# Designs tried in a protein design run: designed miniproteins, single chains, continued (5). Part 100

Each design is a single chain, and the fold is of that chain. pLDDT is the mean over its residues in the fold that is shown.

## One batch from the design tools (miniprotein)

Design m19471
Fold by ESMFold2-Fast:
Structure m19471 (fold): chain A 81 residues (1-81)
Amino acid sequence: HMSPEELKEQALKEIDKGIENVKKKAKTMSREEAIKYLRELARQAGDLIDKVLEETGDEELANELMKYFAEKLQKVQKEIE
């Protein structure tokens, strides 16, 4: 079993990678395509956080990950507008 600490590190890394990829790809996409990609990223991040919550039972950790993702996502959304 992964420790809660390892799951947190892995989740943060996956979120950062997803955000970075969207930021790079959005520049080559239409606004409509970029919005679809952001929605898919949000769905994947939600699934990842739900898995962390299921594995650890740590609601505080899940909330921390959600806040981290939401802040990163909001910044990228403003750049794509």
Scores: mean pLDDT 80

Design m19472
Fold by ESMFold2-Fast:
Structure m19472 (fold): chain A 86 residues (1-86)
Amino acid sequence: MLSEEERKEIVDEAIKLYEENGDFLMETLRLELKVQGNPELSEEELKRRAAEYVVDLVLRKHGIDPDSEEAKEIRKEVLKKLGLPE
């Protein structure tokens, strides 16, 4: 089980990574959707997917199971702090 301090560190790292790379990730996702012939997602949905991608990456880096209850809580906290829907 993660300590509250470790959880906060992971959340902060994910937010920082999203802030530094979010625009690039959203553009990459937008290009993938166009190549696949899928309908364009809203900016809010693209931001949400980019944020979830970043959270998963940070969790894996720290050896945390992305399917764990702690991982779900971290995703919710990151999305809330970024002002994105769950």
Scores: mean pLDDT 77

Design m19473
Fold by ESMFold2-Fast:
Structure m19473 (fold): chain A 98 residues (1-98)
Amino acid sequence: LLGNLEKAKAQLEKDAAASEAALPARLEHADELAARAAAGELPRTQGVAAAVGLRLLSMAADIDAEWAERLGLTEVAERLRAIAAALDAAARRLEAAL
């Protein structure tokens, strides 16, 4: 049990770090799509698919944050919530531009 908990904690930390590393590029791409949508240059189906993708990533980060908090990884949980909030905000900006 203890060995499995330590592996789960290590995996959450690794997943949080990977999500943080990927976040700036994802936000930049989302904002580029929002700008194209606002200009009428983005197909609606592509914009909707991208917004759904961002919301799914945000929800996944929130689920991981709840799990991290339950395991006592308060710092990891806060980092994951920040990622979720940024992705959700990007999805809302894209949806508003559609």
Scores: mean pLDDT 89

Design m19474
Fold by ESMFold2-Fast:
Structure m19474 (fold): chain A 73 residues (1-73)
Amino acid sequence: MSPEQQAEQLVRQGSEALLNGDYDEAIKYYQQAISLQPDNESIRLSLESVKANKDGDIETAKRLAIQAAEKRQ
């Protein structure tokens, strides 16, 4: 798999963990994805959004998730 395809798979796993409420597992998957694509701003913003959700900062999480969607390639 290309680094892009590997990162997409990790993002999907992170999203699945997030839906299950497993924030720590989601963070691990997003961190692995960003290590494959460090310049992918969408993945970086998604990681920050999940961290904000874990900390209970819903306003920051929502803002970062919107920004991530806007930068999705």
Scores: mean pLDDT 81

Design m19475
Fold by ESMFold2-Fast:
Structure m19475 (fold): chain A 74 residues (1-74)
Amino acid sequence: SKEEIYREMAEKAENVLKNLEHLLTPEEQKVFRELIEAIRAGDLEKAEELVKSIKNDDFKRIATLLLNELKRRL
């Protein structure tokens, strides 16, 4: 189901954040948590807006890959 995909992708994003949190600023960590919650809720419009707002190139690349995997699985 779509709900299962959203939960699995949110859990994957949470694991990514755990591995990267020491490399991110508090502001970037907040944006990442907002992205995780948007993914969990199935709010693709908000998820895309959050990814576009990311200024850190490495964080933006990782977030883009997560969003693309989510869209591919739907």
Scores: mean pLDDT 86

Design m19476
Fold by ESMFold2-Fast:
Structure m19476 (fold): chain A 91 residues (1-91)
Amino acid sequence: MEVDKILEEMKKLLEESEISEDLLGRLIAALARIINLLHNEKELLDKVNKLVSEGKLKEAIDLLKEAIKKYNLPEEIKELLEEIEKELKKL
């Protein structure tokens, strides 16, 4: 799945951003959980994949944030996505 590649690319970007290994592990775990929870939302994941293939990774993250609100996921996961977005802005 292209979404799995998004997770892997975000992981690489976070690793290059000199984030502590503890925080990196938590972010990766949160992203994996989000993708697993959204795995059955094929149409949503297809839209995310399209945005990433167009280089619109930040818009893809925003779409994931909307899904988090829709599925009433914990605020902690929402905050982690915001941190990822901030790291992507540095690049």
Scores: mean pLDDT 65

Design m19477
Fold by ESMFold2-Fast:
Structure m19477 (fold): chain A 68 residues (1-68)
Amino acid sequence: SMDDRRRQLARLVQQSMNEAIDKGLSQDQLDQFGQQASEVVAEALADPSTTLEQFRARLEEVLNKSLE
């Protein structure tokens, strides 16, 4: 269901946020990552063909860009 998908996406975002914290991102970087992650979630919800693996890869790209 869409509700199950929202919960799965939120869990993956939380895992990526924890990874960002562990990597030592500043509060400003975490806030910006959170905003970008929200956009990735919105896009994944708009396209139900997006797999959880593809979603995770996109979150990883956003996280890696935030480290630059």
Scores: mean pLDDT 84

Design m19478
Fold by ESMFold2-Fast:
Structure m19478 (fold): chain A 65 residues (1-65)
Amino acid sequence: DKLDKLQEKLGDIAKENIKKNKLTAEQAEKISQELLKLLSEYKNGTMDEETVIKKAEEIVEKYSK
C-alpha cells in the first residue's frame, strides 16, 4: 500500500515533467530507470520515503534543466 502510493507519486512527478519540458522518449526512460532504483532501495529498507521523494525531484530537475 505505501509502496503503491509512493510509486504513483513518483509516476506523477515523472509524467508532469515529461509533459512540461517536452522530454524525449530516451530522457523519459532514463528518469523511469532512476526512479525504479529509488523504489528498489525503499523496498529493501535502505532509503526512507522522504529521501526517495527528494532524490526523485533532483533526478527530474537534472533532466528538465
Scores: mean pLDDT 77

Design m19479
Fold by ESMFold2-Fast:
Structure m19479 (fold): chain A 115 residues (1-115)
Amino acid sequence: SAAEQGIEATIQKIVDLHKQSTGEPLRDDIIQKIRDIFTLVQQARDYLAAGDYDRALALYQQALNQLNSLINDPSLTPAEKRVFVSVETGLRIDMVGIQIDHPEIAPGLQALFKS
């Protein structure tokens, strides 16, 4: 789908930027964790499109919990943590657009970002 193509293009950009900034390839397990998070976000968007706000919010919360866990993971390098900070920033920007398009979900989305 166009959404899956967008996810893979975003992942490739993240991989390329990490290689350019560090000189090292991004580890396959980190790439997989990025893919898993983007898959949760895409599933949340699909539920939003279906009007299922409760399931959409649960999936956004799950994605944010995984991001916060990874950002605070002592086994990750500072460069790998910066990747997940950038992913979280992108998700927060997406949430502004979602609140405009789906004002019914806005209080729930705002609650997810109060930490």
Scores: mean pLDDT 85

Design m19480
Fold by ESMFold2-Fast:
Structure m19480 (fold): chain A 88 residues (1-88)
Amino acid sequence: MSPEEKAKKLKEIAEELRKLAKELREGKISVDEAQEKLRKLAAEVREELGDKETADMLEQVAEIKDAETLATLTEKLAEYLETRAKKL
């Protein structure tokens, strides 16, 4: 995968994470549904990008049971991925 393709994919994942955090805060999605989506994203990141570090972070965030904490850490992860995309 080219650096440009990887940067684009990281930005897309960051946008999905921001949307997920917003939906959690608005009560449009349950904690369980958010955890499942985060685990699916982790598998995708590991398999498609080979990015074990990002996949491990997504899996760790997916273990959070508190909606507010889950949303906050999901947003922070989105910011981290946006920063990484800029460095590629």
Scores: mean pLDDT 83

Design m19481
Fold by ESMFold2-Fast:
Structure m19481 (fold): chain A 86 residues (1-86)
Amino acid sequence: MTEEEIMSLPPMSEEQRREWLRRLIELQREAIETGDRDAAEERIVEELRRLGGITEEQAKELEAFLSKYRTSDDIEENARRILEAL
C-alpha cells in the first residue's frame, strides 16, 4: 500500500477506530469458525465497504493485505493490522 493512498481516507476518530477494531475482530472470529478463509477475506472487505469509509481501491489493498497474513490465528492482532493499513 502507498502512504499517499492511505492518507486519502477520511480521518477516523479514536472512537471510530475502536468500533472498527471491534467489528473486525467479530468478522475474523466468524472467518476462523467457518474455516473458509478466502471467502471470509472477501466478506471482511465487503463489510468494510458497507460500513462506509473505504473506496474500491482501498478495498483491493485490504484484500491483498489479508492474503499476506493468512497464518494469523491472533484475531485481535490481525484486526489491528487491518486498521493500520487503512
Scores: mean pLDDT 58

Design m19482
Fold by ESMFold2-Fast:
Structure m19482 (fold): chain A 65 residues (1-65)
Amino acid sequence: SRGRDFALRELTRLGVPEDLRQRVADGDAAAWNELRAWLEAQGRVDDWDALTRRLGEILEQELAE
């Protein structure tokens, strides 16, 4: 899906560890919580907010189209 492809590209750009990136992409809800904690621990809350906002926009567009 467009949202999944976007998430994988953004997680790679953000430098998220490969194991965590794959688990997030596979729909593991626990992995999304780990991603949030990983970004928060690094003071990167703005990156989390940007990621989730943009992903939401893409998913809304997919539902509308």
Scores: mean pLDDT 78

Design m19483
Fold by ESMFold2-Fast:
Structure m19483 (fold): chain A 60 residues (1-60)
Amino acid sequence: SRQQQYAQLGQQAGQQVGTDEALRQGLSPDQVQQLSQQGAQSGQKVGSQAVDNIQYSREL
């Protein structure tokens, strides 16, 4: 589904941002993992919300 595709794109983008930020700060591998996961979760939510905006125009 489009919602799943956008959620996955957001998850990947968020994961990358979290990883890059942790590495920029020189954090430990465990902390990089944690920030990466938090970024992925936030990105997934943003991606899902983008699809909801499309649904208000097309899928109702």
Scores: mean pLDDT 73

Design m19484
Fold by ESMFold2-Fast:
Structure m19484 (fold): chain A 107 residues (1-107)
Amino acid sequence: NVEKAKEAIRKAEELLEQAEQAIDAGDLKTAVELLRKAEDYLEEALRLAKESGDQELLERVIELAKRLLELAMRLLKQPTDDIEIINEGIGLALRAIGLVLDAEAEL
């Protein structure tokens, strides 16, 4: 199901772009929601890429998981006293690292 993986990748890309815009606007709660949704699509894309053995799809998942990590780190650098946002940012960063390592193990 290469086509389903490509669709999940496309949705993750769109959500990551929207999350970046939310971070830039200072809408950190919206950014967290968008990053979590992007993570869901990346997990689905990774599952499908592993099932298909498609190296190009695995490389795309790695690229986007690194982008998720980058945006989670940017979120954590924003000034906030909201402990939920801080905790969500840490969780997103750790799970993004996990996605990179899982996809790299399949190459």
Scores: mean pLDDT 89

Design m19485
Fold by ESMFold2-Fast:
Structure m19485 (fold): chain A 69 residues (1-69)
Amino acid sequence: SLEEAAELLKKAAELIEKEGKKKVAEGMRQVADSKDPTQLLAAAHEGLKFTKNEEAKELLKKVIEILNE
């Protein structure tokens, strides 16, 4: 669901913020709050480029899976 995808994106953003990428995380949270599926999908793909955290990568991949229906 869109709500589940947004929640997972917020969890990934929290992990990315802990990596020191605060501006990226803030942008991802704003996108999650918009609940726009095209922006959520784009943010998940961008998050994968910035994160080295395996847990964040897994969450972002789940966002992409949910939205690719």
Scores: mean pLDDT 82

Design m19486
Fold by ESMFold2-Fast:
Structure m19486 (fold): chain A 111 residues (1-111)
Amino acid sequence: GFVKNKSLADTYYTLGLNYLKSDQYDEAIKAYEESLKYDPRNLKAFANLIALYEETGQKKRAKAEFRSLKSVYGLDPKLAKAFKDAADEMKKVGRNKAAKILEDYADQVKD
């Protein structure tokens, strides 16, 4: 049910952050993708995927995913907050480049 799916989404999200502590980018991406299968509205998981796509040189993919996300959630104040919260979490795991990417996207939500 919804509660079980949210718990699984949260578990995969945390797993993604733990993979990033070990520079395991491919594993982190897979963990965030799994998180989104259980909770497609996990905006922080989506934000982290966008940042990882940009950090791994997939900048066009990152921008396309952001445009899609903004078209659905651009008027939801939770979208900018999700990018900012994700940036703070990335700083805590030492991913300062990803955090800056996330902060830049958070500012673009306001436009």
Scores: mean pLDDT 84

Design m19487
Fold by ESMFold2-Fast:
Structure m19487 (fold): chain A 89 residues (1-89)
Amino acid sequence: SAAVEAFKASLRAELSEEVYNELLSSVSDEVLQLLVDAGIRTADDLVNTPPSEIKAIPGIGEKEAEAIIKAQLELGINRALELIKEAIG
């Protein structure tokens, strides 16, 4: 769907190629649509959503949740690293 493609584009802009490709290999477009339907439509939405809420989404299995949470953790780390870089030059 167009919404899933927009979500993927948002993730691709901020995730490493390795984590992005691992996410796509583990999580189908149907599962990504479940995130979009739950209101998680951007990398910003994903990083601000508690892992417990991701796991609670109907239709998301444990394996899919693990892959999504791994991507969420890298987004959080990348954003923290940018803040550190800004602080130290």
Scores: mean pLDDT 83

Design m19488
Fold by ESMFold2-Fast:
Structure m19488 (fold): chain A 83 residues (1-83)
Amino acid sequence: MKLYEDIYVPFEKGKKLFEEAKETGDIKKAEEAMEYLQKSLDAIQGVIDTAKKVGGEVDPVLYDLKKKVEKLLEELKKWKEES
């Protein structure tokens, strides 16, 4: 797994699309943002699950990033329901 390509790039893409959706009211951009944020979240969870399976330590930054992605997904879902 490439952390930059699988976690950070989808996260940044999702954030940008969500900001654009809020500025334009474009629900399709919000849906695309949700897909990218979910992809990032799935990749983070995969790293955490793999580390736990082998008895390795998980960097706390991954848990913090997971919380940030989950928070953005919650905000996006709420915004989409209100739009």
Scores: mean pLDDT 81

Design m19489
Fold by ESMFold2-Fast:
Structure m19489 (fold): chain A 62 residues (1-62)
Amino acid sequence: MVERLFEEGKRYRELSENFRKAGVGHEKAGDTKTSEAAYRKAREYEERSRRLDEEGRRLRRS
């Protein structure tokens, strides 16, 4: 239930961090377009993680 929301949020946080690392790698290699795409994916997953964490907290305290 709520624990699954937090676990899913953690998964998206890990995905966000992985894409950030990929973005840094591509940026250092001079691949600007791939770097920007990776950073965009990282932001999307970070937002999903935050939404799931907040939803889990609301459900737990309701």
Scores: mean pLDDT 80

Design m19490
Fold by ESMFold2-Fast:
Structure m19490 (fold): chain A 101 residues (1-101)
Amino acid sequence: MEEEIRRAEAGLEAAVKALEDIAKNPSYSQQQIENVAKGFADVAVRLAELYAKRGDVERINKVAETARKGAEIAKKLGFDKSAKALEEAYQRVEELRKQVE
């Protein structure tokens, strides 16, 4: 589990950086942006599931906040489909948090 958490943490960090890079230089195609957002959403949910197994509410809250900020970035850039995927990830992470509390 610890190695899985470390990989998921690294994956989320990489996904955040990729979305921030898209925000700074919007030369990416719509499909590339959707792929980055999908990866971000999937990793955020996976990491939250791993933290939920440990009862780590504080870290689940941080993942939720990360997904919410990602959705705001995507929405501000006009990538509505990507924003929706990240908003759905945020809702899923919040559901996982409530199950642990």
Scores: mean pLDDT 84

Design m19491
Fold by ESMFold2-Fast:
Structure m19491 (fold): chain A 83 residues (1-83)
Amino acid sequence: HMEEVWREVDAVARAFKVGNRIGDLLGVSFEVSVEIASALIDPLLRGDPEAAYEAAVKVLEKHGIKLTPEQREEIRRIIEEAV
């Protein structure tokens, strides 16, 4: 029970750190950064960097944010460092 709770808390903390870093990189609103963080919790809890990357990109595309190849590469690096 306690180990599972700690793993979930850690995943949430990592998701919000990643969401904040991506938000700062792209200059998006706090609300979009929180939506990214929320979308990352499950993939990070599963240890799935590809699912995390796809989730982050999907949120950004939903909000009409077009990503350059350089921004996509940086987002991938941020996520890989957190998984």
Scores: mean pLDDT 84

Design m19492
Fold by ESMFold2-Fast:
Structure m19492 (fold): chain A 107 residues (1-107)
Amino acid sequence: RVLREETSTETADGKTITTHVVDRELNGRRIRTETKVTKDADGNLVSIETRTYDEEGRLLRETRATFDADGNLVSVEIRDAEGRLLARYTFDSDGNLVSRELSAEAA
C-alpha cells in the first residue's frame, strides 16, 4: 500500500536529476524508497540510484545501476545498511550478464 509519493527535479552541470520518494506499507512496516534518476543533457540515462529506509529513517539497502552513452545497462551494485557489497552484476551491450559477485549472505 502506497502512503505518499513525491517527485522533484533539478538540473546541475547540464544533467537532469529526478528524485522520486515513495512511502509505503509492506508487511505492517513503513518503508521509504528514494530513487534518483540522472540523465545527461541529451536525455540519455546515466544512472539510477535507489535507497530503502525503515520507519526510523535508517538505511536498509542501496542499489546503483549505471548505463553507457547508448543507454545500455553496464552494472548494478547492491549494498547493505553498512555499505557492504551484497551483489555486483556487470552486463555487456546486449544485456547479457558478464560477471556476478555475491557476498556470503546473498549467495
Scores: mean pLDDT 77

Design m19493
Fold by ESMFold2-Fast:
Structure m19493 (fold): chain A 85 residues (1-85)
Amino acid sequence: SLDDAVAALLRSVVGDSHENREIASRIAGLVGWLAEHGSEEAVAEVRALVERTLAGLAGASDEERRRLLEELLAEIEAIKAREEA
């Protein structure tokens, strides 16, 4: 589920830098907004993006993890902006 995917994302960054944990927390907040206000299509798209990012985080360097988290945040922010229009 989307909640399970987000919970897995938050768990995966527990040992990361403060910056990575902050980005993951912001992602969780945006996902919560989209789950309440977004379309079914937007929720499905976000779930797929979170699951893809989780797969990419495994074995990645700190710099690569930061980039993947920032990319995920930007993609979800764009989806939220589209849903607000």
Scores: mean pLDDT 86

Design m19494
Fold by ESMFold2-Fast:
Structure m19494 (fold): chain A 69 residues (1-69)
Amino acid sequence: MTPEEVLRAMARAASEVASPEQGEAFRKAMEDPDPLTRAQRLRDILASLTPEERAKVEEAIAKAMEELQ
């Protein structure tokens, strides 16, 4: 599994659970061609979420990542 696949799974899972605005932000981050910038954007977005939103996103990401293994 590549870091690209992991980040894409995270963005997809987050966009399904988060608000439309947050989902768009995750999508935009994934379109960034620089892997380091993408990782930073995703961290910033996750940091901006409420604890409840983060818990839902983390659960969705864990489920999506299992599918990639």
Scores: mean pLDDT 71

Design m19495
Fold by ESMFold2-Fast:
Structure m19495 (fold): chain A 70 residues (1-70)
Amino acid sequence: VEEALEAAARAGKAYAEIVASGDAAKIQRANDATTPLLQQATARAEAGDVAGALEYARQALATLEAILAE
């Protein structure tokens, strides 16, 4: 429960930092790479599959952190 909230908060901060950078190419890459993962996370959460939702959220977080590290 706490881990899911922490992962979501970290993903949100990473995305906000990418947007704040003003780098249109990084913003586009972040959106293109994470949109399908976040759609899956939302669908799993709506179905009551919290573990599946967390796995897709973690993949989105890892992708956003990799883009930030560039």
Scores: mean pLDDT 77

Design m19496
Fold by ESMFold2-Fast:
Structure m19496 (fold): chain A 82 residues (1-82)
Amino acid sequence: AAMTPTVKKGAELYKTRCLQCHTVGGAHKKGPDLKAGEKGAEFLDGYLTDPKKYIPGTQMPGFAKSLKPEDRKALAEYLATQ
């Protein structure tokens, strides 16, 4: 099936915001491979908003100030499909 516009937007955001530190089904980078961790979109949206709230000391940046809520939702929905 074709991806929804929201999931397509999330895929584009993944390439610009996540790919430098993460892969999906590829080699481990600075962060873990995102395909290995199955998470729901709601959890991922919260984690993307403030990663240090969930994992204190993580080097992963939060996107609360750098991405609009709809863009974080799109990214979370894309990652939940992987």
Scores: mean pLDDT 66

Design m19497
Fold by ESMFold2-Fast:
Structure m19497 (fold): chain A 91 residues (1-91)
Amino acid sequence: DEDLELVERNLSPELIQQLQDLVAAHQARWDAFLAELQARGPLSAAQQQELRIRFLTELRQGAIELLRQAGRFDIAQILEDQFNAALAKLK
């Protein structure tokens, strides 16, 4: 993702690994949630878009929190701005 590429350039290897672990953990939890929803019936295009927005929103909030905890408020702000721009294009 272009967002992660821009952020990655300014992060320590340890923090990059922590972000990658966060993404992997979020993806695993999300895959389980989607499997449960899909078992209940087919999802409309609108429902799929809402789920995509929710996934990205939760992932971005987790990444921003991690960066703020690491004292990287500059990078957290860049991610927040990029997320807001991306979300505007999806609506």
Scores: mean pLDDT 75

Design m19498
Fold by ESMFold2-Fast:
Structure m19498 (fold): chain A 65 residues (1-65)
Amino acid sequence: GDAEAADRGAAGAALGAMSGDEALARKGQENLIRAGGTEEAARRAYEGGRQSDSEAVRAASLEAA
């Protein structure tokens, strides 16, 4: 559903921000917005990735597996 697409977009934005993969971070933000999220929500996901610990990266990796 749209909620899962938005969640995966947010996870991609956070993972990209934490790993320094700007292309992944941008694509994650775009996917979140297209799934019905706001530009502010996309920016918050990116900022959360930069500030969050390895738990966000682990969650994104488990979702991608």
Scores: mean pLDDT 71

Design m19499
Fold by ESMFold2-Fast:
Structure m19499 (fold): chain A 77 residues (1-77)
Amino acid sequence: MPSQSELDDAVREIAGAVAGTTSRTLAKLGKYEELRKSLLEDKRVSPEDAEAIYKAAKEGDEKKAGELAEKAIRESL
Protein backbone atom coordinates (compact mmCIF):
# COMPACT_ATOMS: atom_id res chain seq x y z
CA MET A 1 0.00 0.00 0.00
CA PRO A 2 1.35 3.47 -0.80
CA SER A 3 2.06 5.70 2.20
CA GLN A 4 0.36 9.09 2.60
CA SER A 5 3.58 10.80 1.40
CA GLU A 6 3.59 8.59 -1.72
CA LEU A 7 -0.02 9.62 -2.44
CA ASP A 8 0.86 13.30 -1.91
CA ASP A 9 3.83 12.89 -4.30
CA ALA A 10 1.51 11.32 -6.91
CA VAL A 11 -0.94 14.26 -6.65
CA ARG A 12 1.95 16.76 -7.02
CA GLU A 13 3.34 14.85 -10.04
CA ILE A 14 -0.08 14.74 -11.76
CA ALA A 15 -0.77 18.46 -11.13
CA GLY A 16 2.70 19.38 -12.42
CA ALA A 17 2.36 17.18 -15.51
CA VAL A 18 -1.02 18.74 -16.39
CA ALA A 19 0.38 22.29 -16.01
CA GLY A 20 3.48 21.39 -18.05
CA THR A 21 1.45 19.80 -20.85
CA THR A 22 -0.99 22.75 -21.01
CA SER A 23 1.83 25.34 -21.09
CA ARG A 24 3.76 23.39 -23.75
CA THR A 25 0.61 23.03 -25.90
CA LEU A 26 -0.25 26.75 -25.71
CA ALA A 27 3.39 27.64 -26.52
CA LYS A 28 3.39 25.25 -29.52
CA LEU A 29 0.16 26.85 -30.82
CA GLY A 30 1.66 30.37 -30.45
CA LYS A 31 -1.01 31.35 -27.89
CA TYR A 32 1.45 33.34 -25.78
CA GLU A 33 -1.02 35.92 -24.41
CA GLU A 34 -3.48 33.16 -23.39
CA LEU A 35 -0.61 31.34 -21.66
CA ARG A 36 0.50 34.53 -19.87
CA LYS A 37 -3.05 35.29 -18.69
CA SER A 38 -3.56 31.69 -17.48
CA LEU A 39 -0.27 31.78 -15.52
CA LEU A 40 -1.03 35.15 -13.88
CA GLU A 41 -4.51 33.90 -12.83
CA ASP A 42 -3.05 30.68 -11.31
CA LYS A 43 -2.49 31.28 -7.57
CA ARG A 44 0.12 28.48 -7.50
CA VAL A 45 2.42 30.33 -9.93
CA SER A 46 4.47 33.32 -8.74
CA PRO A 47 4.68 36.42 -11.00
CA GLU A 48 8.41 35.69 -11.51
CA ASP A 49 7.71 32.09 -12.60
CA ALA A 50 4.87 33.25 -14.88
CA GLU A 51 7.25 35.75 -16.57
CA ALA A 52 9.98 33.08 -17.01
CA ILE A 53 7.49 30.59 -18.54
CA TYR A 54 6.05 33.27 -20.88
CA LYS A 55 9.56 34.33 -21.98
CA ALA A 56 10.60 30.72 -22.73
CA ALA A 57 7.39 30.12 -24.72
CA LYS A 58 7.79 33.38 -26.69
CA GLU A 59 11.42 32.44 -27.52
CA GLY A 60 10.12 29.14 -29.01
CA ASP A 61 11.41 26.93 -26.19
CA GLU A 62 8.21 24.91 -25.67
CA LYS A 63 10.07 22.24 -23.64
CA LYS A 64 11.52 24.81 -21.22
CA ALA A 65 8.13 26.54 -20.86
CA GLY A 66 6.53 23.20 -19.94
CA GLU A 67 9.34 22.25 -17.54
CA LEU A 68 9.18 25.63 -15.75
CA ALA A 69 5.37 25.37 -15.38
CA GLU A 70 5.65 21.82 -13.99
CA LYS A 71 8.29 22.92 -11.45
CA ALA A 72 6.28 25.99 -10.37
CA ILE A 73 3.18 23.87 -9.67
CA ARG A 74 5.12 21.08 -7.92
CA GLU A 75 6.98 23.60 -5.70
CA SER A 76 3.67 25.31 -4.75
CA LEU A 77 2.14 22.02 -3.52
Scores: mean pLDDT 78

Design m19500
Fold by ESMFold2-Fast:
Structure m19500 (fold): chain A 58 residues (1-58)
Amino acid sequence: MIDELLEYIKSGDLEKAVELAKKNLPELRQHKEEIEDLLINSPDPEVQKVAAEVLKLI
């Protein structure tokens, strides 16, 4: 789950990232720091936007 979610975030696929996240909220909460790292350290503003939207779900 998390590896697939990270790939969607890194590709800027907002719809797939949000859909996968909503189906797996308990597991997503356990991996919050990995998504926060993408929001803070990614050079791509689209990746940062998708990471921010996923983090709003938790």
Scores: mean pLDDT 83

Design m19501
Fold by ESMFold2-Fast:
Structure m19501 (fold): chain A 72 residues (1-72)
Amino acid sequence: SHMEELIRKKELEWTKQLMLLMAETSDKLVEVRRNESDPEVRKKKEDEIIAEHKAQVQRLNEELAREIAALQ
């Protein structure tokens, strides 16, 4: 149906955004691991990057849910 096609398009957009976010987070973690020699400082920076990643994933999930709800 037309509605199923719209939902599928939203899910594909979400998947693309998630993949880009995962790549960005991976790059940030590699940079921290390469440049931070102090293990305590490195751990804190990694934890901050991971926390931001989780927050962004949650925002993407909430946005997808709202967009799908708006179609129905």
Scores: mean pLDDT 88

Design m19502
Fold by ESMFold2-Fast:
Structure m19502 (fold): chain A 91 residues (1-91)
Amino acid sequence: GKLSLREIEDGKELPVVREAPLTPENLRALVREAVDRTVRTGKETRLVLETSSTKEQFRALALALDGALAAGVVVESTVSGDTLTITFRKA
């Protein structure tokens, strides 16, 4: 599986800021970076997971919710095929 982190401006994805293989370590790191970037910049960030694994999708969403709630960030998620998209917005 693959992870990619993007910033969103005016509803459009900016170029990929981070890309990494989907591992538990990379997932934790990129969730933290997404939350931190959202807080620092006020911009939406989007973490995209390419995986058919429901367990990996659940883990990603759980980590996103945990980190986001602590930081005053709102999380939205969408699944399309083997792609989970998690959007982080400042509350």
Scores: mean pLDDT 80

Design m19503
Fold by ESMFold2-Fast:
Structure m19503 (fold): chain A 76 residues (1-76)
Amino acid sequence: SIVEELFEWLKSNSTEPPPKHLQPIVLRILELAGLPVSEDVLREEVILALKKLGIDPTNDEEVRKFLEELVKENPL
């Protein structure tokens, strides 16, 4: 699942950008938060975007709900 892969990437301490197939969803999150959109997006920037959108990045249920809704509205 795209939602599960993105959630696992967000929970990791990876310093690498997200896999290419997840980038459209990640860039959409940045756009919705009003942050600069970049292909070299870092995990920390996505966490900041979630916070700006009123989502608690430490609340797994809240993060999963948001990602599921986002994927439903923007199917790849």
Scores: mean pLDDT 78

Design m19504
Fold by ESMFold2-Fast:
Structure m19504 (fold): chain A 81 residues (1-81)
Amino acid sequence: NPEEEIERMREKLDRLVEAGLITPEDAEMVLLAVKALLGDKEAEEKLKEINPDVTETVLRAMVRGAERLYENLDTLKPLTA
């Protein structure tokens, strides 16, 4: 379900922004990457407007990078956070 996958990524990105690990602009770019990889042509057009040289390989790397940051969120935050 593409909508569930997008929402799951949105939640992860929101937590990364709150932790100060990425900017809101980074979060928007990763979310557009997920949408584009799921076949959303409007998201692909918006992403290419931001970075016209972006490839599918780079989009997949962005999504994997965000997932890895989220998996390590507790390690990257102070122990009391």
Scores: mean pLDDT 77

Design m19505
Fold by ESMFold2-Fast:
Structure m19505 (fold): chain A 77 residues (1-77)
Amino acid sequence: DERVARARELLEELLASPALPETLRAQLQGALDKGTVAALGAAVALVYAESTDPEDRARAAELGRILSTLPDDTRLV
């Protein structure tokens, strides 16, 4: 599924971002460890709300839109 591949790409870009605060990185990693769309959606919304980097905010916005289209049982890990 290309949506899952794109979501994973955006997650990897966010986790690799030098501008992303460690607190937000930890939230994203915790959501990945849970492996649910709901947990990832919540963490991504937090990145969008709290990140000051426009590229990370754009990635979070796109990822949030993709996650909203995926079934709740979709595994991203």
Scores: mean pLDDT 82

